# Designed miniproteins, single chains, continued (2): the designs that were tried, part 90

Each design is a single chain, and the fold is of that chain. pLDDT is the mean over its residues in the fold that is shown.

## One batch from the design tools (miniprotein)

Design m7106
Fold by ESMFold2-Fast:
Order: C-alpha cells, then sequence, then structure tokens
Structure m7106 (fold): chain A 81 residues (1-81)
C-alpha cells in the first residue's frame, strides 16, 4: 500500500540523514567526506518528503506524522506537506 511504502521511505530517509550527519560531525577536515555527508542528508530529506507526499495521497495522517517524526529523530527541521 502507499501507507506501507511511505513508512518504508521514512525509515530509509532517517537512516541516510543520520549517516550523513555522522560523517559531517566526525570528518570536519575532509572535503570529499563532507560532500558525501551533505549528499546523504539531502537524499534522506528527499525520501522523507516523498514519504509525506505518499502518506498524504493515501489519506493516512498517521503515516504522514510518522515521516515527520522520523525527520525529527534525524535532527531535520521538516514541515508537514
Amino acid sequence: SLSEEAKRLAEEGKRLALEGRELLENNKGDIKVINRGIGLVLRGMGLLYQAMLLASRAGDKEAAEYAVEKGREAGLNMEPL
């Protein structure tokens, strides 16, 4: 279902954003690692917004709130769609 896919994308988005944040926090002097970390955070954000869009289209408020919560857990300032 769209709701199940939304939750899956939200979990993946959180995972990528956290991985990117860890790279940025631990590798402040290496530009290649910094660029990789930024890319992971941006990809994670994209998946979380895709999750919110899918949840909205499914009419599943709980799945949409789940995506917002996963974004917050990753330290992202995300707004609901």
Scores: mean pLDDT 85

Design m7107
Fold by ESMFold2-Fast:
Structure m7107 (fold): chain A 64 residues (1-64)
Amino acid sequence: MMSEEELREKVDKLLKENEDASEPQRQEAISKFYHELTEEHGEQVGFKATGYLQQKWQELLEKK
């Protein structure tokens, strides 16, 4: 089971690793991340993670 802190840490790591990725690579990374979390921890965790990831990603892109 993944804690909220661990979830946010994984999201932040994924964002850093894909910060300079192309649009298609970002979309694939997000899709894979959602699918893996949903399969491992359930749909609710997947939705929370993707929501947080998308918001954080948008904020980072705006700061560039």
Scores: mean pLDDT 74

Design m7108
Fold by ESMFold2-Fast:
Structure m7108 (fold): chain A 83 residues (1-83)
Amino acid sequence: SEATLEAIESALEESGGMATSRQLEERTGVSRSTISRLVSKGKLVSFTLSSGTTYYAASHEYMRKVNDDLGVEALVAAVNKVT
């Protein structure tokens, strides 16, 4: 639901824009299957880093960063610092 997505987006903001499925579940109570459904609907974007850890970000935040001068590289660098 929209309310579920809003809760996830708030949790992502608290986590610096990206979080693992475990962190999202702990903060919002949503299941991994709900997260996967939102990715399938294009509401979230998933990234799997070289470490094997998968992170999630809100699609609108991802698109904003893709259009920035620092782009996706800055987003990936920020996530790598917490991995």
Scores: mean pLDDT 70

Design m7109
Fold by ESMFold2-Fast:
Structure m7109 (fold): chain A 67 residues (1-67)
Amino acid sequence: GASVEATITGENLEELQKKIQALIDKNPALRDGLTQAGSQGVGQALLTGAKTVKLKATETSGTGEAV
């Protein structure tokens, strides 16, 4: 199956979310996994003030963290 790993940096939450959505739009087969990973990464970034998230996604699952 398809998989992707990405590191995304944004100046603020809005930019970070837009970049994650662009990644989802380019990888429709990974939509569910990238949505899960993005939610986790953005959630951690909100709590920590981090500007960078690492996303790992497959077709059905994903993990994200703020770095």
Scores: mean pLDDT 86

Design m7110
Fold by ESMFold2-Fast:
Structure m7110 (fold): chain A 90 residues (1-90)
Amino acid sequence: GLSAEELRALGAAVRAALPDTEEGERYVLLFEGAALYREGNYEEAAELVEKATGVKFPEETLKEDTGVMAGAGAAQAEQALAARRAALAA
């Protein structure tokens, strides 16, 4: 599983790929919430996840979603790196 630091880094990468968008801000909140869960700050983590999704996290989703969140964040980070490479090539 990803560390709290890696989760925060993925959130930052998504925000860099989707600046000033609700989607980018939502992912930052989701990854920060996941990082807080890793650190044992469950109350603050739940607040951030509810703010990002508008819904309370189901226990079943919490057990299954670690891989899905990591995959989504990695895809967005790769997109951000591709955009930077394109800008440098221009």
Scores: mean pLDDT 64

Design m7111
Fold by ESMFold2-Fast:
Structure m7111 (fold): chain A 92 residues (1-92)
Amino acid sequence: MQDLKDSIRAQAEKFKALAEEEGLPQEILDLLEKSLALVDSDIEEAILLLAKAVALASLWQAEKNPEEVDVEEAKKQIEEELKKLEELLEEK
């Protein structure tokens, strides 16, 4: 509820720090920065942007380590979530 904004902010900040440390694509960093900027004004959009950043980061990690996990299953699941998130973000 009220703690939701603090939780989303903490998760976005933590993920941004991890993304910078791991050298994730700038697109993911941009999504995290937008999420952080919207936490106090539009929590729903902030959550959607954070979810999209997490999904893209998971896809990037799967592509870097294809032998470690079933990348094909993970990629399909992530791509499905990304399509859904993109549709929600484009909705006006």
Scores: mean pLDDT 73

Design m7112
Fold by ESMFold2-Fast:
Structure m7112 (fold): chain A 75 residues (1-75)
Amino acid sequence: MEEAERLEEEGRKAEADGDLRTAAEHYLQAAKEYLKAGRFVEAARLYAQSYRLLGDDKMAEAFEAAAKELEAAGV
């Protein structure tokens, strides 16, 4: 839990600094940690954010859709 939150914060810091690639890497690592914790909505949103920063709009849209469906399902 703490590791995922720390990586997400490091991603936000990198994004604020304009280092979009480093931000995307941290968001990907945070998403993997949230998946290990069973926190699927947070994981999907961070995967979407990461792929958007990397310019992969198709993957970003897919994970955004997945996050919305999981949130609507109450998970």
Scores: mean pLDDT 82

Design m7113
Fold by ESMFold2-Fast:
Structure m7113 (fold): chain A 76 residues (1-76)
Amino acid sequence: SKAKFEQLIQQAKETGERYLEALRAGDMEEALELYKKFQELVQQALSLAQTEEEKQQVKQLEKDFNERAREVEAAL
């Protein structure tokens, strides 16, 4: 359902922010676990996406967090 899709998007965003915080803190074990959870949530959201707009939303979310992660890692 659309409600489940939106819930997964919200959980992915929250997990992504925790992942970036773990990276900034140098907590590599927690960062790895959070990244795995983020990827699982992204894949689940993509599987529930019913429109091209929803699919693009998921892909853009993943791209944005991967870019932000690269910026954090480059600053370490």
Scores: mean pLDDT 87

Design m7114
Fold by ESMFold2-Fast:
Structure m7114 (fold): chain A 74 residues (1-74)
Amino acid sequence: LVPLETAASLLAAEVTQDDEVTMEIRRLIESDLSPEEVVARIRELLAKHAVGDEGDKEALLELAREVAELRQAE
């Protein structure tokens, strides 16, 4: 779990270039929200704030979904 969270945080920093947006994405990934809610909220943040490559944004969304799914599994 931690390695995927770290990868998602690094990718968030790359695609947003904004520490506050990156921290909000990290909070969403670490939250108890459903995987669908986490992905939807991150996608909204990326639509408003992302300045990076489209492929990196999709990779971040996929990593965020995986982390949220793992958090739902006890």
Scores: mean pLDDT 74

Design m7115
Fold by ESMFold2-Fast:
Structure m7115 (fold): chain A 97 residues (1-97)
Amino acid sequence: MSLLLIVVREGLAPLAAVRELFRALGYEAELERLEAEGYRAALVLLRGLSEEEQRKLVEEIRRALAEEGIELVRLEVFEASEEERAVIEAILAKSQA
């Protein structure tokens, strides 16, 4: 399965804005939040999207963030196995406790 990593400057793009971008583009996505000093990051599980649809989604997100004046630090798609996804979800859940 594919994961999308989005990293933006904190204070310029709250996680809610990223979620609304996915909705506006016609996608519903499961989002996991990562926090680092001065940055906001989201891991998005890309379920049921083809490689071509993933590329189009990345281009649309990049354009939408640029149009909103949001500083994009990183935007990348990577493959994760179901086991790796479970580990990532467990780590993120533990970090929120």
Scores: mean pLDDT 63

Design m7116
Fold by ESMFold2-Fast:
Structure m7116 (fold): chain A 85 residues (1-85)
Amino acid sequence: MYKASELAGVVDELPDSVLLDLMPPLGLEAPASPAALTPEQRAQVRARLYSAIGENRDLSLEEFGKVLGLSPETLEKLKELLEKA
């Protein structure tokens, strides 16, 4: 079972689709268009994700997803990225 702290290793590898899904749970406004994120938006969502991971290091990935209100689909994408790393 993965820990939230293990996500820190894959944050920089997250695709735009996953970063978009993470924006609302992290308190960021998602763009209305499914267009690619700007470099500034990518940096901001990754910075907030790193902060959230740091605050929740000891939680399981599933508990972390529940705390942030992540969708099951987003949580599965994060698990797949951890399995690849």
Scores: mean pLDDT 77

Design m7117
Fold by ESMFold2-Fast:
Structure m7117 (fold): chain A 91 residues (1-91)
Amino acid sequence: DLERKLEAIENVEEFLEEQLKKVREELKAEMDEEARKAKERLLSLRDDPAKMTALAEEEAKKGPKFTLAVAEAMAEALLEQVREEERRLRE
């Protein structure tokens, strides 16, 4: 059932967008240059989920600001993948 799959994808997109907004608001208070660089390193690997996940685990170990930067990068990458899947299903 294509309609159920599309509804599920739309619900995941809305959830990820809401979580990303919350993470960005928390990160604004704590974002420094190191956390920004960690996010950039993660996003450079967004086409390789396994490598991105491994780097995310390493960066998160550095502390709370890095955990938030990791959460933002992972949410952005996952939202991009979900939007691409929706686009594919709508074709």
Scores: mean pLDDT 74

Design m7118
Fold by ESMFold2-Fast:
Structure m7118 (fold): chain A 100 residues (1-100)
Amino acid sequence: MSELTQKAIELLEWTIEKLEELKPLLSPEQQKEVDTMIELIKAVIEEMKSLSAEEALFLTNLTMIVVSSELYVISKRSDPETQEKIEKLLEELNKKLKEL
């Protein structure tokens, strides 16, 4: 496995950890939406093990677009404190993705 693929997997695993940390702050409906995102990320990590570094990076970028879009929608339906935490997470995700 390339170092780039390993870093991409580490970013996706870190994203799962941050989503799990957010879950207790969310409504039951939003928690199910987060669970769906976590399942998607886990499936992507498994798929990446069989891909080239370039394909893995492309799939990571696509996955992060989906996750960021879903988190943005959740943030708009959340209280101000939860919205701020999601906005900070989105900034960290974008920064880490650009460092790949």
Scores: mean pLDDT 87

Design m7119
Fold by ESMFold2-Fast:
Structure m7119 (fold): chain A 93 residues (1-93)
Amino acid sequence: SIYKELLERLKRAHTMDDEEIAELLREIKEYAPEAAFVASLSPEDLRTLMAVVNGKMSLDEAMERLGLSLEELIGAVLAVIGDELTLELLASK
């Protein structure tokens, strides 16, 4: 399933370079546009948010890198988690 492949790649996006993330984002836009928040992100923003989600970056460091308040960062993290769940549900069809 393309959705399983996209989900597995998304979960490890914090380990990817900008070219790998750009290709992932292109494929998400094409095959899984329901993951709309992730699809709207830059490669740098997705890498930073996925580092937070995977416990590889502190909230303070992510706020500094993204220029977000704590409330905005929490909202962005929850939106990414929601898109991961969307891909998981699409993969279960």
Scores: mean pLDDT 89

Design m7120
Fold by ESMFold2-Fast:
Structure m7120 (fold): chain A 82 residues (1-82)
Amino acid sequence: KPKLIIARGENKLEIARHAAEKGIIVLSVPDGLPVIPELLKKGYNVLALADTDEQIELARKAAEEAGAEFYVVDSVEDLDKA
């Protein structure tokens, strides 16, 4: 299944760098929200940067729409487990 991973907190830029090195598409919320379901439906793994609980819930709904797995991570170690 495709994955939508939300990076938040002080380490979010480092998490995004690690995701990009693994070939994961990196976007920001809310600007990236309109394309996330499309990318997930095409089978891409996506990491999105989010700052608020509202942004995370919008991203969760996008994952549900696409039938994707959803994860929230605040460290590189959590990203590797997702």
Scores: mean pLDDT 82

Design m7121
Fold by ESMFold2-Fast:
Structure m7121 (fold): chain A 91 residues (1-91)
Amino acid sequence: SLDEAEEHVRKAREALEAGDLETKIRNLEQAIKAMEASPYIDETTQKLVELGREHLAKARASSGIDAELHLEEALFYVRHGLEVLKANKER
């Protein structure tokens, strides 16, 4: 559900503040799964979750500052996709 996606995004943001890279990755992956299961997914939100997933894969393959930058990109795309899904639900 979108509520599950929002909760996972919140946990990912908190993990970012604590420097817990693996918890951040895990919560973003769960947010993407919840968003993909949404009946409100369209071409725009599908592309945004794909970009989030690509950056998560790059973060897992990277270390240090490069991993952190890819996680910030993933969080950006996931948050944007979630807002579009919420707007789609209200149409």
Scores: mean pLDDT 81

Design m7122
Fold by ESMFold2-Fast:
Structure m7122 (fold): chain A 76 residues (1-76)
Amino acid sequence: TLSEEEEIRLVEERVGLVLDLYRELVEQGRLDDARALLDFTLETLDALIEGARRAGRERLAAHLERLREELERLRR
């Protein structure tokens, strides 16, 4: 079982990979694919935030919300 701190690190690493893929798609002019990746990731983060809140993992939920806000800024 992972600690909350380990879960936070893994989420940051995975979001970092998504951001790398997003940038590659944008550079290739694949804007529809980039948007689809971003939308899917935001939906996944929403589900994880709800799960964290239900489990009483407030620090994890707050961290996931911060990452969601960062991704949402890219949508603009």
Scores: mean pLDDT 84

Design m7123
Fold by ESMFold2-Fast:
Structure m7123 (fold): chain A 94 residues (1-94)
Amino acid sequence: DEAERERAIEEAIRLSKEAIGLLKTLVENEDKLSEEEIIELKKRLKELLERLLRLHREHPVPVLTESIVEGAEKILKELEEELKKIEEEKKKKE
């Protein structure tokens, strides 16, 4: 089970690096990205955060402090709300 935990920690670090990279891209290139590109990056970030939080629930990762986990959950909730509004607006327009 230690081997499974070590793999989980390695995966969590990898997912965290990818999520940070996407956040940096969104922040630094906000004015340069199309609306479609922003939506796709937000979808990717949502997927990464969902995987990270699921992994942390199954195998608690020490580098993910309560503050970081809470921050990730808040970002995920905001992304879900934004994406839902986009879908609702698209349905309203046909």
Scores: mean pLDDT 75

Design m7124
Fold by ESMFold2-Fast:
Structure m7124 (fold): chain A 91 residues (1-91)
Amino acid sequence: MEERQELIDRGNKLVSEAKELAKKAAELARQHPEFEDLYNKAIDYAQAAIGYAGGAIEDIKTGRKSVEEVRKLIDEAEKYLNKAKELLEQA
């Protein structure tokens, strides 16, 4: 079932990217205290992306959710990751 592996791969990529972004935002918050609130907001969005993507991977592996439901969680994770990226670009 190609679709399940595609969603797992997308989820793992989103988790990896969100973790790297959160680490970068945390370092930027330390270097630029004047933008701390903005970087903390980016970290919050990255953590939301990790939660949605990680949950989606577990749900597809355990069969707790349909492929369609898991795809929506992956799309939500990508939305949060993009919001985090936009905040880092604005600083």
Scores: mean pLDDT 85

Design m7125
Fold by ESMFold2-Fast:
Structure m7125 (fold): chain A 78 residues (1-78)
Amino acid sequence: KTVSEEELEKEIARALIDMYYALGLQFVKQGDKEGVLEQVKQILKLGERYPELREYAEERARELGEKAGIEEEVEELL
């Protein structure tokens, strides 16, 4: 059982997107729009680095923007 280094990097990147998304949800609950926006930026950077994850990253980012009421700020980053 061997996983390529590239496949491991993508799995790590996906896990990081999920981690930033979870942190973003915590900031949404606290009403911290700046905290949400920082998590969105990290998610989008990972989606840009790994094109296979781009759609997933953009969907997570839009969902956070909608939940936090910062859809305009998130759209500017897309």
Scores: mean pLDDT 83

Design m7126
Fold by ESMFold2-Fast:
Structure m7126 (fold): chain A 87 residues (1-87)
Amino acid sequence: SEKEKILEEIEKLLKALYSRITDEELRKQLSEMAQRLFEALEKMSLEEQKKVLKEIKEIYEEFLRTGDVKKALEKLKELVDKVEKKV
């Protein structure tokens, strides 16, 4: 389904980000945020899931340009907090 494809793309991007983090504590933070994000995504509409995918793509692309892991995790936390409030 289209929902499954969107969730798979989000998972792929988060796994790509995870693989580029060498700090164990930051990796743990990403894993915890990813779990919370996917729990919220399951309760969201297809259109809201598409918006989340777009925001994660933007976070990942900025990370690829800057190498700033902490900034990427800060933005991801803001996204997770925002998404949890909608559900």
Scores: mean pLDDT 86

Design m7127
Fold by ESMFold2-Fast:
Structure m7127 (fold): chain A 93 residues (1-93)
Amino acid sequence: SLEEIIEETIKALREAGYEEAAETLERNREALLAHPDRERVAEVLRRLREAAERGDENGVVEGLEELHRLTGERAFFETAVELSVRHLKEVVL
């Protein structure tokens, strides 16, 4: 079910240290469940989970941007930007 995929993705994000991304998904769960294309949401969430499990930070950012595009929920975009800025500081500073 989509609810199970959301829970698995939240868990994977938390275990990988993406606490802000996990919290954003949890707080915006209803927006994900309300989307008419449940299969597309599930595909993006599975990709996001796999990126988190691999430590693929760019994949996590891309997944969040895709969730923003699908749902229109700005919180996903804001979290993607926060992760990008954090990653840039770790690499550049």
Scores: mean pLDDT 83

Design m7128
Fold by ESMFold2-Fast:
Structure m7128 (fold): chain A 85 residues (1-85)
Amino acid sequence: SPELVAGVALIALATLRVSAKNQGREEAAKVLDEAIDRAVEAYRAGDLQTMADILEEAAKKLEELGDTEGANIVRKVAEQIRKAL
């Protein structure tokens, strides 16, 4: 279900946020915190297309910060949401 895919995506972002904080990557952690808050609001509204857009923008910001691995994971979960729609 699209909702299950979106829920798994939120878990992946939360995991990345904890990893970023533990590694002292405070800028990346902040991007992920803001993305999670916005993505949860879209998820609660049932707007999974907006949720995927939020995640794609977050991936771009992570890439600009040099977090290529985090950006790739976030892009992948955004794509999985779009494919489930």
Scores: mean pLDDT 88

Design m7129
Fold by ESMFold2-Fast:
Structure m7129 (fold): chain A 68 residues (1-68)
Amino acid sequence: SVADEIVEEAKKKMEEVKKELENDKYGMYQKLWDIAAEAQKKLDEAGLSKEEKKEAFERLGEHIDKLL
């Protein structure tokens, strides 16, 4: 689905940020949330149902929690 593509792209970017900024907690925090904000905009623009958007946002939040 479009939601899956947006979430998986965001997760890939987040994993790269973690590898690059593992010793810069503040920089990592900022970039992870920037990626989440970009993904949120794409999800809002994609014409998804309320439930699909909620599930996608939850997946993004869970991934950030796992990385922090």
Scores: mean pLDDT 82

Design m7130
Fold by ESMFold2-Fast:
Structure m7130 (fold): chain A 68 residues (1-68)
Amino acid sequence: SIEERVDELERQFNDPSLSVQERAELVAELMRLYRATTDPELKAKVGKRISRMSDLLLQRVNEAEAQR
């Protein structure tokens, strides 16, 4: 299901060994699922996961830049 795929992508995103680029690719995959989803309720749920993961990705980028 779309929900199971979203849960798997979020689990992969939480792997501490991933690069910022790899995390961005996982968010891009979620965006593809969001665009493919026609059910409004499911689309809203996927959108919330995208927002959460995008915020975490931005935090990761900001932390990396602060170490420069």
Scores: mean pLDDT 80

Design m7131
Fold by ESMFold2-Fast:
Formats: C-alpha cells, structure tokens, sequence
Structure m7131 (fold): chain A 97 residues (1-97)
C-alpha cells in the first residue's frame, strides 16, 4: 500500500523516501494540487522542525479546510496529515531513545 510505504519512510526519518512515497500516495488517490502541496509542506516541517506536533497538525489542518472544497477529499487528506504527524513523532522518539 502507498500509505504503508509512506508511514515506514517517515518513521525511518528518510525525507527523500517519504516525499517519494507521499507523491505515490497523492497520485493513487488523485489528490488535487493544493492537497499535495500542503501535505508535502507538513511532512517537511515535521521532519526538519522542533515545532510542537499539535501546532503543526492544527496549522496544516486549517490550510486543508480553507483550500480543499470537496468534503470527502478534505477528510481523507486530514486523516493522512494526522498519520504523517504521528509517524514523524514515533520516528523522532525512536531516534532519541
């Protein structure tokens, strides 16, 4: 599954592999451009920033709600965003232990 590949790459903290897997996930679901851009920016911030994961989730969820007009697409993208943030937290915690 493209989603499983994405989450494994994020947990490994492999930004290049995670971005490639995110592109595959976006293509698989036929996500429109605003969704793809927002999820890529969220992934990059999760891997490269010391910002609070809850603040990242709130920020990018708000952008999805504003820019994504289709409710079904918004709900799926928000779920993927939550998975991205959670997987980055798990990967960073494993590296610190």
Amino acid sequence: SPLVKLLKAIEALDEDAALEALNERCDDLEYPEPVTTILKEALTECLNSDDDPEDILTKYSARLKEEVKDKATYLRAKSDLEDIVNSAVLGRKAKEE
Scores: mean pLDDT 86

Design m7132
Fold by ESMFold2-Fast:
Structure m7132 (fold): chain A 77 residues (1-77)
Amino acid sequence: KPAKMSQAEREQLAADQKSGTYLSVVEQVVREARPGISDRELAILSTALAIRLIGEGVDGNDKEALREAARRLLEEL
């Protein structure tokens, strides 16, 4: 469960989601595919996948497209 968020933190998260921030969606996919992953490995994999998804031009506002692309990339690894 999320801790109490500041107003600035809420605005940042909303802007990131609208701007096509990939990390939250990719992180969920990685956690589903690799249960028991460490926070460090999760951060490394999520960052690498997000960079590649951005490079492929995946629409960050389409959360389903992000999840499908992240699953595909995890299978390639």
Scores: mean pLDDT 69

Design m7133
Fold by ESMFold2-Fast:
Structure m7133 (fold): chain A 75 residues (1-75)
Amino acid sequence: MEEINKEVEELIEKLKSEDPEVVEKAAKRLGEIARKYGKKIEKELLERAIDAVNSVSLDEEVRIETLKALREALK
């Protein structure tokens, strides 16, 4: 769905924030969306989200959970 893909794009942009709280909330939201809607998210957006999460400073637990959800959605 176009609406879900747009939210994923907006969350990827929020991961570029200088505010660590904004980055953490965006990563947690990406993980939640990937768990609920994974197969409905465009593969290109999932790959971009994985790259973005790997490129930012995050709590290790949040990073692991978010990457697991995104990678599961790509399968």
Scores: mean pLDDT 82

Design m7134
Fold by ESMFold2-Fast:
Structure m7134 (fold): chain A 80 residues (1-80)
Amino acid sequence: MAKVKMKIVVKPGKLEEAKKTILEVAKELDIPTKVEAVSETELLVEATAPSKEKAEEFVKAVEEALKDLVEKIEAEIEEI
């Protein structure tokens, strides 16, 4: 299994759209995901994937889905 932590800085006014998009990606990939709004422009994402490969797939899918909505994405994957 692998834990995914992502810190996402969204463009002004895009927080709710980004949050919904992340949850839709998580649902499509069947990855248990928590999304927390830390500020009006910052989201923290925590997910647990069954493998490192699946965690990497999730991160790439989120980055692709959010490319026009975000200023910055920092992702960390830890095998457990």
Scores: mean pLDDT 84

Design m7135
Fold by ESMFold2-Fast:
Structure m7135 (fold): chain A 67 residues (1-67)
Amino acid sequence: MVEEFKERIKKAVEEVNADPSVPESLKETFKAAAESMIKKAEEDPSTVERLSELFDTLLEDLKKQVA
């Protein structure tokens, strides 16, 4: 569901934004990517599954960059 996807993305953005180990530039990039994914899901709900996988990859990559 698009609404569940949006809430999940929003929560992840808030968690990343609250993490002091994440550089401000990465927080901005992650937020921009998350907003783009939400827009795409709203335009085409059938993309939610693919966007969810892309978001999980993005979150893993972010964690690797700050580890």
Scores: mean pLDDT 79

Design m7136
Fold by ESMFold2-Fast:
Structure m7136 (fold): chain A 98 residues (1-98)
Amino acid sequence: GREEAVRLLEEALGHLQAASDASTDPDLKLRLDMLIIGVAIALRDVQKGRATPEDVRRLAERVRETLEIAKKAGASPTVIEHLERARDALERAAEVLA
């Protein structure tokens, strides 16, 4: 339920922060920082009972797009792994909110 969704959003936020910290590409880092803001807003909205599964699915889609950009840019395996884990956590968060 809601508590599980909060935990999964916190997990996704941690992975996005780790990906940003490990990134040496300033354009990728900016994209990651924008995703961090988006997930932080979604986390607040879930805590207040206002978030929809669709809002979280849109964040998962944005992480998936950023993952493909990171792969094409030759980002480190550490960055790729954190983005994959953030995507998976957001997808699971959307499922438990539905």
Scores: mean pLDDT 88

Design m7137
Fold by ESMFold2-Fast:
Structure m7137 (fold): chain A 77 residues (1-77)
Amino acid sequence: MLDERELAILETLLKAKGLMSTREIAEALGQSVPTTSRHLNRLVERGMVSKVVINGETLYQLTEAGLRALNAAKAAA
């Protein structure tokens, strides 16, 4: 079962159509960086978000599994 905050992270990544840092996601959701990082780690463990390191910077992207989970949890797309 996905938490409301986890759903919000998946929606944010879907809208971005690319890679986002923890800070960018935290700013988009009005959350703290530590709280956002904790939820991102759980989503990565569940295969719903991919963690990518590019030139020493940690970025995240939505997976197909994450998109399916988001669509299943919402009444509308």
Scores: mean pLDDT 81

Design m7138
Fold by ESMFold2-Fast:
Structure m7138 (fold): chain A 90 residues (1-90)
Amino acid sequence: MKEKKFPGLKPEEQLELELEILESFIAMIDSIEKLIAKRLEEKYGVKVNSSEEIAEFYREKGDYESAESVERLKKLKEELEKKIEELREK
C-alpha cells in the first residue's frame, strides 16, 4: 500500500488531490516548453511547435545538453500522463 501522503483526507479526496497535482506538473512543463520556444523564436527567428522540434534545433546547433534536457521534459510529461490514466482507471 502507498503511505498516506495527506493526513486527514479521505481516500477519494487524496486521489483527487494527487490527480490535480499531476495535472499541475503537466501544465508547468507545457509552460516551460512554450517559454523555450518563444526564446528561440526571438533569438534565432525559428518557429518550433513541439518538444521534438526544440530538441532537434538544439542538436543542429551542437547543444546536445539542452536537447537532452528537452527530451527528458517530454518523457516526464508522458510518465505523468500515464500515471493520471492509471489513477483514473482505479
Scores: mean pLDDT 79

Design m7139
Fold by ESMFold2-Fast:
Structure m7139 (fold): chain A 113 residues (1-113)
Amino acid sequence: SIKETGEKLLELIEKAKEELEKAKTREEILEVLKKLHEEALKLFEELKEKYKDNPEVQEKIEEMYKEFSEKLGEMAERLDKAPEEEWRKVALEGLEEIEEFIKEKFEEIEKIS
């Protein structure tokens, strides 16, 4: 279901936040974000397949994944520009923004499904 997928994605984001607190290098932070992106893609593809007969819901899922990917890319750019002491803070703040985005967008999709 849309609700179940949203909950799973929020759990992946929470896990990523926990892994970021343990990350010591920019490279480790980027690996956490890459893993989150790959796991999220799988959830979005599974959700899109479940709603293959609902083009309006499929379009919203695709838009949401595109926006999610763009937000992760923006975080990577911010990390590239940030000093070492700010890397973890930048990544955590970015994940908080993505978490709020996910909550809002899944509520919108639930209303049309």
Scores: mean pLDDT 83

